# Ledger of designs, part 20: designed miniproteins, single chains, continued (4)

Each design is a single chain, and the fold is of that chain. pLDDT is the mean over its residues in the fold that is shown.

## One batch from the design tools (miniprotein)

Design m12662
Fold by ESMFold2-Fast:
Structure m12662 (fold): chain A 65 residues (1-65)
Amino acid sequence: SSESKILDISYKFSLLYEQSEPSKRKEIYDEMIKIMKEMYELKKEGKSLDPLVKKAEEKIKKFKE
């Protein structure tokens, strides 16, 4: 479901935030909020979240590098 996808991405960003250097946490938090807002908009419009989930996963991966 769309709700499960939003919660999953939120959880992954929260883990990334906790595991990251303090200097990187603001950027991670800002990106999480931005993506969550976009996901909520797509959900309200009944549109697929899949492209945004993919984008979020790629962004999370880049933060781990």
Scores: mean pLDDT 84

Design m12663
Fold by ESMFold2-Fast:
Structure m12663 (fold): chain A 93 residues (1-93)
Amino acid sequence: SVQRGLELFKKEKEKHAEELRRKTIEAVRAASVYGEAELDRALQQKALTPADLELGILTLELAREVVSDDPEVQAMLDRLIAIVRAKLAELQA
């Protein structure tokens, strides 16, 4: 029935939000080991393009919205966004 479908959809949406949050935190923590040197190496080897950096910034900004209440993860995201934005600005100069 439509009512049962809506109730199941709401329950699944809540579970998906929790899973998205958990996976986002795991991904950000994994990415937090990367710094400017690793990014420079990837760009020099042409493993990353400026378009990949732009997509990376958008992805990191979306992650900030998902985990907005976690100050540790927010600090990791701020650091990663700053590194990628600075590098993109260098490439555009």
Scores: mean pLDDT 79

Design m12664
Fold by ESMFold2-Fast:
Structure m12664 (fold): chain A 64 residues (1-64)
Amino acid sequence: DIEREVKRALALISAVVAVLAGDTPEQVIERAEKVAEKLGLSDEDKEEVLTFARDLYARAQAAA
């Protein structure tokens, strides 16, 4: 399902951009959730995106 994968990729990219911009963990999660909701992702895909955003932020913090 190309459309589903593109929507997931856009939500994930938004989380990456927020982390690189120096946003707080709350702002990163909020942005990812907002984008996922706007794109109409399923609850399963939203949870995957939010989990990715939380994990990405934790790894970025550990790498600093």
Scores: mean pLDDT 75

Design m12665
Fold by ESMFold2-Fast:
Parts: sequence; C-alpha cells; structure tokens
Structure m12665 (fold): chain A 84 residues (1-84)
Amino acid sequence: MILEEEVTTLTVNGREYELRVVLHEDKLEITVTDKATGEVVEHRVIPTGSENIERKKAVYETAAMLRVMGRELEREDPRLRIRG
C-alpha cells in the first residue's frame, strides 16, 4: 500500500526533471524522469525496515538528485563535441 507520494520538479542545467518518491509500507521507490524526453533517468527500489523512514527518504532523494546532476555533467563531457 502507498503511504506517501511526493513529486518535485528539479531544474539542472536548464533541463527539468520530475523526481517522484513513493513510500510503500515495506519499500521506498524513487523515479527520476527527464520532462523533455520522458526518459526514466533513475529508478530505485529500496527496502525499508525499522530505521527512521523520513531520514532514509531524505538521504535517497538527495542521492537521486546527485545522480541527475552527474548525468548532466556526463552529457557535457563525453570526449565528443556534443552541444548541450
């Protein structure tokens, strides 16, 4: 059963991403979608136990954001001269 669902728009290097965080009774699900292309950039399912769920959620949301930032840096710096 879904306990909580949160959708946040992230803007990284002029591109908008949708960060969707869904907290289930037994797992945390994080999805990052590129709003321009509809591409799923990151999808993670993390089992939740007897830990502080709010803190765990914040840590994994931050990790997902850093992953998006890393992806945009990689788009600007493969050794090929690609505009973006």
Scores: mean pLDDT 68

Design m12666
Fold by ESMFold2-Fast:
Structure m12666 (fold): chain A 87 residues (1-87)
Amino acid sequence: NAEGELVRALIAGDWERVERILKEDPSLAPVAALFLTDEQIERMAERGLLTPEQLREAAHIAEVMGDEKRAQLFRELAERIEKRRKA
């Protein structure tokens, strides 16, 4: 399945495949964000691979997992991207 392929690509560090999968199925972006470092999440967001809505979904998942720091980061990034697009 696409989620399994994405997880394998992330574990392998195959960023070319990760980008290809996310461009073909943007709904997987919240799941991808959970496996990325803070710097990688910011880079993906700058590339347009993560929308504010997808980051908020990732924040909900992180919160359910008990990772409040990561949930806060996703919400802050979502607000930052949203402001940039409106400016």
Scores: mean pLDDT 76

Design m12667
Fold by ESMFold2-Fast:
Structure m12667 (fold): chain A 68 residues (1-68)
Amino acid sequence: MARERIERVLKELEEIAKKTKDPNLKNQIKQTIDSLRRLADEMTALGREEEALRYAEKVLESIKKKVK
């Protein structure tokens, strides 16, 4: 289910935040996680779970590129 996959993306972002040593980037990732959780809940209520998942995955990829 798309919701379960979104939860996996959120957990992966949390792990990246844990391993990130830059406090500014770490805080930005944590804020992004909170924003994605709210967005996913709203989009799920509207039946747009797949769109929320695609957005979450793109955000995760962008963050991975910045912390590599």
Scores: mean pLDDT 79

Design m12668
Fold by ESMFold2-Fast:
Structure m12668 (fold): chain A 80 residues (1-80)
Amino acid sequence: SKEIEELKKRFDELYEELVSKLTEEQRDELDKILRDALEGKMSIEEALEKIREIAEKAGVPEEKINEFLEVLRKILELIE
């Protein structure tokens, strides 16, 4: 749907901005959490909490973390 396409585009833009501030190891951890959440192996809340921890540790501004997590929440809620 158009809604899913717009969310995916927004997610990709925010993801690239976020990972530009992460180490390779932090990016690998993020990608594993995203995969596990998308596959239903991790709850939405647990995934959002773990991603927040990684981003905060990497020094990402809270406003940018909140923006990324809000878009991710919407995507995960639409898939479930």
Scores: mean pLDDT 85

Design m12669
Fold by ESMFold2-Fast:
Structure m12669 (fold): chain A 87 residues (1-87)
Amino acid sequence: PLSEAERALKKFGERVEELMATLSQKEQAEVLEALEAFQKRYDELKAKGEYDVEKFFEVARESFEEYVKNEKVLEQLLEIIDEVKKE
């Protein structure tokens, strides 16, 4: 549902912002590239009428795995997805 996806997106964004404050400028750049890729894919899903929150998390995970090269930062981002998904 859209409202569930919007709730999850807001919490996810807040957690990612907190993490980014602890990262180097290079690590922040990788995360921003991943977020841009995620936003594009999310917008494409919405344009097709797909509002499944599970698909939102899949697309976020794929984007981070593709663009975030620092393995420790990637692990922290995937943990954020898992925690937000449990709520």
Scores: mean pLDDT 80

Design m12670
Fold by ESMFold2-Fast:
Structure m12670 (fold): chain A 79 residues (1-79)
Amino acid sequence: MVVELEFDGDVEALAEALRELAATLPGGAELVITVRNASEEDIARVKEALREAGFEIRGELALPAGDRYVLLVTARKRP
């Protein structure tokens, strides 16, 4: 199972969505997450939110976009 998520800099909305998905998704489910307009602090918070929600980060790419980043993360729910 693969779930794709897109966020526009709202790390709190992302953290809430991750908590809901952690409650409903089976172990081994994969996430593909795009976060637009992310700061370096936002990137750190996204990674922390994923770990707190029980996801293992499998891949990460931060692309410079002006003064911000577009963050691409692949993660998997722990069994």
Scores: mean pLDDT 84

Design m12671
Fold by ESMFold2-Fast:
Structure m12671 (fold): chain A 100 residues (1-100)
Amino acid sequence: SSAYEEAKKKLEELVKEFEKKLAEAGDDEEKVREIVQEFMLKFEEIIAEALEKGVKKEEIIELVEKTVKRVVEALRKHGFDELAKEVEDYGKLVIESIEK
């Protein structure tokens, strides 16, 4: 659907911006935590909009899993293993919320 393609594009752009900001933050854990929080807020807005526009739950769950995996991998690559786990756990809660 058009709404699915829009959500997919917005999530792809969100991940690219996240990766760019993460690289610019270097080893500043406080800055990285702020970047993760901004990601979570924007991510929730994109997912909520996709649900409201009638994207199928299974399609949204697939987008959530792919997006969270990329963010987790980026955090681990930069040595932020604990934040990566927090994002992974957050993704599971988002999926549970969608499945209801």
Scores: mean pLDDT 88

Design m12672
Fold by ESMFold2-Fast:
Structure m12672 (fold): chain A 92 residues (1-92)
Amino acid sequence: SMKEKIERVLREAEERAEAIKRAILEEYRRLHPGDDSLLGLAELHAETLAGLAKGEILIRAGEELGDKELIERGEELKRGAEGRLREARAAA
């Protein structure tokens, strides 16, 4: 059903976001063994990229399924992530 398709999309988007966060943090630990000085920045970077990816998945799925709520939710996630990138750039 449509509800089951939406639930699957939400689950897949969440799994992709978690995988992105894990990959970025594991790469940080590999490149900076025993150094947590930039860990907070790596976590913000991971959260931002995961948010962008999740947003894009929800927008695409919403367009294919004709679900406006999924599109709006995806656009909000993408906007939030882009806002964090702008704030980080302004602080640098």
Scores: mean pLDDT 85

Design m12673
Fold by ESMFold2-Fast:
Structure m12673 (fold): chain A 80 residues (1-80)
Amino acid sequence: SNSDLIAQARQLLTTAINLLRQNPDDVSQAIRYITRAIRLLDQVPGVDQARALARQALDLIRQGRIDDAIALLEQAIAQL
């Protein structure tokens, strides 16, 4: 169901935030979790803003802007 996909995406994004906080110099696992969450949200109507925030966070991670990325991921979760 859409609720199950949203719950899974929320869990993946929460795990990604924890990984970024614990190991800001090793972002590979966090990127994998965020990418998986985006793929789940692509199947759900009405979560366009949360999906956009997660994609923007991915770009911030690539720029080394980890604290800004965490803030956007928290906003994405809040909109789910």
Scores: mean pLDDT 90

Design m12674
Fold by ESMFold2-Fast:
Structure m12674 (fold): chain A 110 residues (1-110)
Amino acid sequence: MERLKRQREQKELSRVIGLILRIIGELETARLALRRGDWATAQAALRQARETLRELAEMFADRNPAAAARARALAAEIDELIRNRPSVEQVEALQKRVNELAVEILRFME
C-alpha cells in the first residue's frame, strides 16, 4: 500500500513541478518579448501562463484551497495585464509572486 501511495505522490509532485516550470518559462518568454517590443509573443506567453496557473489551481482546489485561490488571483491579474499592455517591471513583479507561490506549494508537498 505504501509503495502505491508513494508512486502517486511522486507522479503528482513531478506534474506540479512541470506546471511551475512551465509558468516560469512562459513569464520569462513574455518579459523578453516585451523588452523587444514584441507584444504578440508576450501576449501569447501570458495567455499560456494564465492557463497553466488555472490548471495548477484546479489541482489544489480541494487539498490546499489557499494556494488554489492565490493561483487563481495570479491568473486574473494576468488577464488585467493583457488588457492594458504590461511593462517589463509588472511582469518581473508577477514572476516574484509566482516564485513565492511555487515555494509555498513545494513546501506543502514535503
Scores: mean pLDDT 86

Design m12675
Fold by ESMFold2-Fast:
Structure m12675 (fold): chain A 89 residues (1-89)
Amino acid sequence: MEEIERAVEELEEAVKKKDKEGVMRSIGRLREELRKLPDLSTLPEELKERIIEALKEAIKFLEPYLDDPYVRGAYLLAKGLLRELEPEE
């Protein structure tokens, strides 16, 4: 859990600083840490909500840069993670 909390903090800081490269790196790191969990349902609700909010902000931030294929990769990855954490029922 501590590694996931650090990954979320890194993503939040990158978005706040308007650091495009930092946001893309942080999305990748967050995905790697989340994949180490046996089930996403093991996430504490507060941490899950924080991750969802951070991903939504990252997606909004990256949207103007979608002409860059590297940005598109990170954007789609963030959207995929958001769908796993907040599935439509």
Scores: mean pLDDT 81

Design m12676
Fold by ESMFold2-Fast:
Structure m12676 (fold): chain A 68 residues (1-68)
Amino acid sequence: SPVEAAVAELKAALDFIKKNYSKEEALRILRHLKAVLEHELAQATGDERAIYEAQLAVVDEKIKEIEK
């Protein structure tokens, strides 16, 4: 599904960020990405909304993981 594909791609990108950046830099990048996704979700309708909601959940979980 488009949601599953988007989530898989995002998870790979977030894992790359966590591995290749400092904790502080990774959190800055992810918090910025979260703000972008929240902005996109506010304007999204239908199936696009489901994709952004799923992506936001993944970003929020990765932020919590990095924060301890």
Scores: mean pLDDT 87

Design m12677
Fold by ESMFold2-Fast:
Structure m12677 (fold): chain A 58 residues (1-58)
Amino acid sequence: DRERALLAELRERLEAGDEAVYNELLEILAAKRKVPLGYVRENYTREDLIEELEERLA
């Protein structure tokens, strides 16, 4: 429940164009996937991150 509420909030902030949330999620994704931050920045758009959050909420 807490995780779902957090994911919903992050999705709304990304849709609103919150750059701080976008950058934070890229750093978290890079760390979890064990890939360079530059790779994530080049291969994941804001729209891609929104879609991943929507998948987790559905």
Scores: mean pLDDT 75

Design m12678
Fold by ESMFold2-Fast:
Structure m12678 (fold): chain A 62 residues (1-62)
Amino acid sequence: LSPELIEKIKKAIEEKTGKKLTDEQIKEMIEELLSKSEEERKLAKKYHPIAKAILDVLEEHA
């Protein structure tokens, strides 16, 4: 993962939830979300604002 991508995710989380996460926390959450099935990721986007912010940024860079 590029440092620029991590920074974009960090900013998206802060803007949507007001929470600041470390780069390590963001990497761990990305790995967890990417290990999930497509259906599980869709559910995470609906129920977890942080997961939605991460997945939205990743989808824009895919």
Scores: mean pLDDT 79

Design m12679
Fold by ESMFold2-Fast:
Structure m12679 (fold): chain A 55 residues (1-55)
Amino acid sequence: ALSGAEQQVVAFLRRNPPSSPEGAETAIRVFSEALAAAGLASRERARAVLTDVIA
């Protein structure tokens, strides 16, 4: 199950999808690092979830 924070990030990315592969990689990196820094998810888990949503 996705946490509330993960759900908010997923909803944002679905409404504002990256326009390029480079942008997608940057979004995955930035948001996964932010979620990990906030203690809301592990970086690896967040990266996997966001990769599935974007790619």
Scores: mean pLDDT 76

Design m12680
Fold by ESMFold2-Fast:
Structure m12680 (fold): chain A 79 residues (1-79)
Amino acid sequence: MKKLVIKKADGSEVVLEMPVTYKELLDALKSLLDKLPVEVAIAQKLRIIGLGLDNNGLISYEEAERLVEEIYELVKKYS
């Protein structure tokens, strides 16, 4: 029922109705992760996969919002 808005690398937005699968979250974050160094991108992908697998494949609103904010900060750091 909660919506999460993710701003992609091109400035477009994707709206996710929460909770989502870890695969849906990874797809929404793909363009942002592609801006990161390969090792940092892999670490974030594995973290998202692990959280999803611990929760029947789903990511909660609270976890997704935290992950998105951390990825925004990483994109800013490595820009």
Scores: mean pLDDT 86

Design m12681
Fold by ESMFold2-Fast:
Structure m12681 (fold): chain A 84 residues (1-84)
Amino acid sequence: SEARRRELLARLQEIDDLLQQVRDHADAGDVEAAEEALKKAEEALAELRAWLAAANPSALDRQALAAAEGALELARKKLEEAKK
């Protein structure tokens, strides 16, 4: 449905915004703030996974989830690099 598509996009945008906060804080050398943003991104991703699982996810839903998981992994690695 259109409403479900809008909710998916909103959940993906929340994760993207949180991952951008991880990158911004890591670039600023604020490791503590970056770790807090990463924790929030992990929680938002877990909520997205549960929301998708509750409604028999389509191939596009699974692809969107996989992309979000990949983006989280890249942000985590960037934060690890920022820790020296």
Scores: mean pLDDT 89

Design m12682
Fold by ESMFold2-Fast:
Structure m12682 (fold): chain A 76 residues (1-76)
Amino acid sequence: SAAAEAARAAAEQLGAQGKALVEKDPVKGLEETNKRLQAFGDQAKKGSPETMQAAMDTISQSAREIGKLALELLAK
């Protein structure tokens, strides 16, 4: 659906922004990214189950990639 596609696109954009924040400051970037992803997840839960699932799948993938990047940056 158009709503599920929009939710996925928005979650993907948040993931890209989070990655940029983490690259600039791994600790503060992770904190800010987690806050933004949680707020987006809460908003998605107010929509349809399809919209929520699309958002959660994208958030989970982005969180894993961002977490890995932060760990790699902190290990230096």
Scores: mean pLDDT 79

Design m12683
Fold by ESMFold2-Fast:
Structure m12683 (fold): chain A 87 residues (1-87)
Amino acid sequence: SLKKAYEEGRKKAEEVVPEVLAEMEEVLADLSPEEQARKLEEALEAYRAYYEEQLPKIKDEELRAAHEGAMEVLEEALRRKIEELRA
């Protein structure tokens, strides 16, 4: 089921997102909050462009759905972090 594949992709991404964000915070720790926000925006834009190019190339519909779900979770998490840094 495409819906199940999508939901599984989201769940797997949700499990790793806290660790990914923590690693990003450590890498950017010497920058100001606004500089961190700008770097995360750059990373988000690059990641989004990469996925927009790659997703249509995945012929397996369930695999593509899982990747779409994972991408959306990561995008949502990065956007929340950017907002927190600018609050």
Scores: mean pLDDT 84

Design m12684
Fold by ESMFold2-Fast:
Structure m12684 (fold): chain A 94 residues (1-94)
Amino acid sequence: SSLKEKIIKALNNFRDFLLSNSNHPLDLETAKRIDEFIKKLPSLSKEEAIEALKEQAKYFEEKAREALARGDRRTALRYRLMAAELREFIEELE
C-alpha cells in the first residue's frame, strides 16, 4: 500500500505535468488513461499491479517516441523518466 501510494503520487504529478504543459490531444488522452490507472491500482493484487505497471511503462516509452517525433523534446523526456521510475517501482514490488 505504501509503495502503491508512492506510485499514485508520481503518476498524479506526471498527469498534472501533461495537463499544464501540453495541449496536444494525445497527451490529454494519456492524462485520462493515467487517471483510470490510478483508480484501478489500489484494488490490484501484487502480481496484477506488476503486470499493469509493465504495460504502463511500455505505453509511456511509446508516447516518448511519439512526442520526440513531433519535436516535443521536453514531453518526450518526461515520458521516458516516468517509464524509468515505473520500472524501478516494479523491481521494488518483485
Scores: mean pLDDT 88

Design m12685
Fold by ESMFold2-Fast:
Structure m12685 (fold): chain A 84 residues (1-84)
Amino acid sequence: MSAEERTIRAIMAGDVEAALALLEEDPEAARRGLLKVLAAYAGGTSAETLQPSPRLSPEQAAALREALAAGDYRRAAEILAGLP
């Protein structure tokens, strides 16, 4: 299983620690996985395109936009792993 696929699984399972460990192990592949989860929740992969959805509250969308704008993929992973 790729680091990208493992990152998607960790985020979808709410396993913040595993997602953060994968970002340290293989940041490029883990970032690709994180962006795929973002696309599934919000249809966007950047701060400019991210919108609230039935699964992503306005507060969560704002926090994700801030993390993405800062290039803080660790923070983005923490927020996404907390989503249902």
Scores: mean pLDDT 73

Design m12686
Fold by ESMFold2-Fast:
Formats: C-alpha cells, sequence, structure tokens
Structure m12686 (fold): chain A 87 residues (1-87)
C-alpha cells in the first residue's frame, strides 16, 4: 500500500540521517563496523533469496568501502534496492 511504502521510505530516510550524523561526528568506522555486524545477522536470518543475495553484495561492498563517502553511497544504494524488492 502507499502507507506501507511511506513507512519504509521514512525508515530509510531515518537510517541515512543517522549515518550522516555519525560521519559528521567522526564515527564513520564505528558505524561501518555496526552495519557489517547487522548485515551478517540479517544474511543468517533472511528467507527471501533476492534480499539475501542483496545483503551479501552489500556486505562485500561495505567491507571494501575506504571513505565515509563510499560508506554513505553503498548504504544509500542498498537501502533503496531493499525497499524496491519489498515494495
Amino acid sequence: SAAERATLENARAADLRILREAIAAGKAQEEKDSLISSLERLIKQETNPELKALYEEALKKLKAAKTPEELFDVSEEFLRRAAEIRA
């Protein structure tokens, strides 16, 4: 529904805002480590094969991210793609 899509979009916007605030505070590495741990748990629990494959790709790209900009870009891309699969 439109309300469900709005709820998912608001959650994505909130997650990206938290990431922006962490980067601005100089906590990009701590946030990266937290996101990696969260994705590893999500991969183990995910039953949707398309989402599981997306999370595995996200984990690989997050581990390769060397700058706060790369961390943000990867996070934005994968939150958007996950929302598209769930829409």
Scores: mean pLDDT 78

Design m12687
Fold by ESMFold2-Fast:
Structure m12687 (fold): chain A 71 residues (1-71)
Amino acid sequence: MEEKKKLFLEHVEKAIKAWEADPPTPEQREKTARAIEALGKDLGLPEFGKKIAEAVRNGLDELKKVVEEIK
């Protein structure tokens, strides 16, 4: 279970770094939110996936805040 949580957070942190380099459009955020929610379900972390996806829709600052809270 801890390995799956670590893998999930690594993917989310990689997305954050990519967005810091090239800020996403609202459409790109929605697409990424869906991908993160799906990844969370696949890894058995649906609640984390939902929280991160919601933060993704709200923008980079909210995403960083929610990721820090989950760590």
Scores: mean pLDDT 76

Design m12688
Fold by ESMFold2-Fast:
Structure m12688 (fold): chain A 64 residues (1-64)
Amino acid sequence: SEGLQELRELVANGAPDEEILKKIEELIKSGADPEEIQEVFANYIAGKISPEVEKKIIELLKKA
């Protein structure tokens, strides 16, 4: 999806953790597939951002 492409581009460009979190929140709110978001998170984001923000993303994906 376009939103998942935008998320990947933010990560590739070294966007701040806060911006990555906000994009994931927006994707979930818009009805994007949580499994697809989780795959991008696992492959491109996990281990590259702060543990606090990573925990927030995991919690959001569990609730979706």
Scores: mean pLDDT 82

Design m12689
Fold by ESMFold2-Fast:
Structure m12689 (fold): chain A 75 residues (1-75)
Amino acid sequence: KELLAELLSKISGINEEQAKELAEVVTLEDIYEGRLAEILYELGIINEEQLEKAKELVEKGVHPLTAVDEVMKEA
């Protein structure tokens, strides 16, 4: 959980407390399978446009964590 929270806290717009809360509902497998953006959308952290953009980045070979970070920076 601590390692996962540290990875999530590197996402722009997500603070350390939010990353810790997310680490309770997100697994490392969810991140590698590209489900992180969908989980953030379900929790209301990102909007639909950010979700679709993150999915496109992952399909182009961008790491799921980096994809979410990029869409959060644009907001």
Scores: mean pLDDT 76

Design m12690
Fold by ESMFold2-Fast:
Structure m12690 (fold): chain A 100 residues (1-100)
Amino acid sequence: SMEDIDLLTETINLAAEIAREVAKDLKSPLARDTVVYAAVLGAISAATPDSTPEEIAQAILDNARRVAEDMLQRGLLTPDEYEEVLKAAEEAAKRLIEKL
């Protein structure tokens, strides 16, 4: 329905905005983009009319871990950058719960 599309769009935009703010001070542009992509993918995968904020937050964390782990294994993120991405994703997820 149109309300479902509006809810999804609002949730994606909010998740992206929060992730961008939380990740802004990360030194690596790739690490910053990873937090934003994880937030967007989490919102897309989990945001339904019946979803809880906690379910959306968990989807963000699951996507961040999966993508960051792959990039760490490929040498695209350092171990420190990997940990920074996970911490930023946790903070973004926490702030998203507070806003939903």
Scores: mean pLDDT 85

Design m12691
Fold by ESMFold2-Fast:
Structure m12691 (fold): chain A 100 residues (1-100)
Amino acid sequence: APSEEEVRAFVEELTARLLAIKEANRDAPLEERRRLLQAEARAMVDAYAARHGLSPALRDALLTYALLYARELAETDDEALIRAMQESFTRAVVALIRAA
């Protein structure tokens, strides 16, 4: 199973990638931004799950959290809220991995 440090690094990379896609598509409709961010979150979770040998159940749980996170990131430009959401998501993923 990945360490807490590896989980934090994954969430930081996921957040950076999602924010970069959001910035590149700033003028796109919200629905399109949500779709793009969720597609990237899915691809990144699938790659991470394969790399770390996560069980299908753990991968599906991580994917569910990541898709919700990506959707919320698409909806806000508040930097303080984004930082709070990243910390909450990191904590949730660490707890999920530790429980498995």
Scores: mean pLDDT 87

Design m12692
Fold by ESMFold2-Fast:
Structure m12692 (fold): chain A 100 residues (1-100)
Amino acid sequence: SAAEQAEIRARVGELRERVDKLQKEVDNLYKEAQKLSPEIKELVEKARKYVDGAKAAIDAAERSTDPRLQRGAVDAGESLIRKAEELINKAKELIQKEKS
């Protein structure tokens, strides 16, 4: 339906903004992590992979004409964004400890 498509488009738009913000954070952390412990590097690399996965899921939602596949892709994107946020927060905590 038109209402269902409008809802999916709104959710996709929100996820795009969140992913763009996370991409900037992870790119900055990646630059910092290059001179830090292997544990921090691994966390940032995992976060980058989840951000890339979230982008792919959002792209899949936009390409699909099937509302079930669109919702599944949006839900997958949200899950990957949450995982990236958790890893970014953990990396930030460890970076502060190493710089202390």
Scores: mean pLDDT 86

Design m12693
Fold by ESMFold2-Fast:
Structure m12693 (fold): chain A 68 residues (1-68)
Amino acid sequence: DKAAALAKKLADLLIALAREVGAPQSLIDRIRAQVPVAEEAAKANPEKLAEIEERLPKELAELAAALA
Protein backbone atom coordinates (compact mmCIF):
# COMPACT_ATOMS: atom_id res chain seq x y z
CA ASP A 1 0.00 0.00 0.00
CA LYS A 2 3.02 2.35 0.05
CA ALA A 3 2.64 3.14 -3.64
CA ALA A 4 -1.12 3.71 -3.29
CA ALA A 5 -0.61 5.90 -0.21
CA LEU A 6 2.03 7.98 -2.00
CA ALA A 7 -0.14 8.41 -5.10
CA LYS A 8 -3.07 9.55 -2.94
CA LYS A 9 -0.85 12.00 -1.04
CA LEU A 10 0.40 13.50 -4.32
CA ALA A 11 -3.16 13.70 -5.66
CA ASP A 12 -4.32 15.41 -2.44
CA LEU A 13 -1.53 17.99 -2.82
CA LEU A 14 -2.54 18.65 -6.44
CA ILE A 15 -6.21 18.96 -5.46
CA ALA A 16 -5.31 21.35 -2.62
CA LEU A 17 -3.33 23.52 -5.04
CA ALA A 18 -6.15 23.42 -7.62
CA ARG A 19 -8.60 24.65 -4.97
CA GLU A 20 -6.22 27.43 -3.89
CA VAL A 21 -6.05 28.74 -7.49
CA GLY A 22 -9.84 28.50 -7.92
CA ALA A 23 -10.02 25.53 -10.28
CA PRO A 24 -13.59 24.34 -11.04
CA GLN A 25 -14.92 21.24 -9.27
CA SER A 26 -15.06 19.34 -12.59
CA LEU A 27 -11.29 19.73 -12.99
CA ILE A 28 -10.72 18.62 -9.39
CA ASP A 29 -12.93 15.56 -10.06
CA ARG A 30 -10.86 14.75 -13.16
CA ILE A 31 -7.66 14.94 -11.10
CA ARG A 32 -9.23 12.64 -8.49
CA ALA A 33 -10.24 10.20 -11.24
CA GLN A 34 -6.54 9.88 -12.17
CA VAL A 35 -5.65 8.47 -8.73
CA PRO A 36 -5.91 4.81 -9.90
CA VAL A 37 -3.60 5.61 -12.84
CA ALA A 38 -1.17 7.32 -10.45
CA GLU A 39 -1.33 4.28 -8.14
CA GLU A 40 -0.24 1.98 -10.97
CA ALA A 41 2.57 4.38 -11.91
CA ALA A 42 3.65 4.56 -8.24
CA LYS A 43 3.76 0.77 -8.00
CA ALA A 44 6.16 0.71 -10.98
CA ASN A 45 8.52 3.38 -9.56
CA PRO A 46 7.81 3.98 -5.84
CA GLU A 47 11.32 5.30 -5.06
CA LYS A 48 11.17 7.92 -7.81
CA LEU A 49 7.71 9.01 -6.69
CA ALA A 50 8.92 9.30 -3.08
CA GLU A 51 11.65 11.65 -4.35
CA ILE A 52 9.03 13.69 -6.23
CA GLU A 53 6.83 13.77 -3.11
CA GLU A 54 9.71 15.29 -1.11
CA ARG A 55 10.03 18.11 -3.65
CA LEU A 56 6.35 18.53 -4.59
CA PRO A 57 5.29 20.89 -1.72
CA LYS A 58 8.11 23.29 -2.65
CA GLU A 59 7.36 23.00 -6.38
CA LEU A 60 3.64 23.60 -5.74
CA ALA A 61 4.38 26.65 -3.58
CA GLU A 62 6.57 28.09 -6.35
CA LEU A 63 3.90 27.35 -8.96
CA ALA A 64 1.20 29.02 -6.83
CA ALA A 65 3.43 32.10 -6.43
CA ALA A 66 4.05 32.22 -10.20
CA LEU A 67 0.31 31.97 -10.92
CA ALA A 68 -0.49 34.78 -8.51
Scores: mean pLDDT 68

Design m12694
Fold by ESMFold2-Fast:
Structure m12694 (fold): chain A 100 residues (1-100)
Amino acid sequence: AAKKKEEEKKKKIIDELAELAKEAARKLEEGEDGQEVLEQVKKKVEDLLKKEGTTMEELIKYLEEQEERAFKEGVDREVIEKIGNALTLLITIEEYEEEK
């Protein structure tokens, strides 16, 4: 039961991150400033991490492990794409912070 609760929690986080990635892409398509979009999404990601009691580092590691498993197990493309979008979002935020 405990392991299933942690896995469900992480799946929910992945879903929320994928939605944030879609929101960011939509705002960029609408001509919003890329730095402003990244700052807005970063704040939402930080709030999510705080709420769920996890870190950026732990989530990136988890997503990398899930992507590797998904490719090895031949899971649905939609699941792989969702994990990839979440991972790309977190890496983009880290790269943006490193530039500052």
Scores: mean pLDDT 76

Design m12695
Fold by ESMFold2-Fast:
Structure m12695 (fold): chain A 70 residues (1-70)
Amino acid sequence: MEAEEIVEEIKKKALEVKEKALSLSPQERRFLMTKLAVEIMDQTKDLSEAVKKEVQLFLIKISQELLKAE
C-alpha cells in the first residue's frame, strides 16, 4: 500500500514535469527528463522489481509522447 502511494506520487510528478517540458526547448526537455529519471531511481531503489518495472514502463511512455510531440 505504501509502495502504491509512492508510485502514484511519482506518476503525478512525471506528468507535471512532462507538462513543463512541452513548453521548453529540446535540450531543456532532455535535461529535465534526465533529472526526473535520477530522482525516480532514488525514490524507487528500495521497492520491488515489479514496482520498478511499472515505473520504468510509465517513464518510457512519457518519453515516447515527448518524442512525438507536435
Scores: mean pLDDT 75

Design m12696
Fold by ESMFold2-Fast:
Structure m12696 (fold): chain A 95 residues (1-95)
Amino acid sequence: MEEEVLRLAEEAEEIDSEAAVEAMADTIAEAADAATDPEVQLALSMALISIAVGKATGEGAREVAERAILALRSLPEEERRRVLERLAEALRALV
């Protein structure tokens, strides 16, 4: 799943890197708003901070996706899988 998200982020970057970064940020923000577990909320918030840093430093969608995936590795396996599936779906809509 990580490889699929990275591939889709690279494809979306060639079309509209800003839209791809915003789609990833929106997806993680929605997941954070829905989360009831404080540890899950923290991990998703860290992923959002990583995306914000990548955006502020001029990184493309692929590099931003790599940062977000690294932060998401602190999530429990089931929650991580769901977030990665939602990221892939959001990015696939852009390609």
Scores: mean pLDDT 82

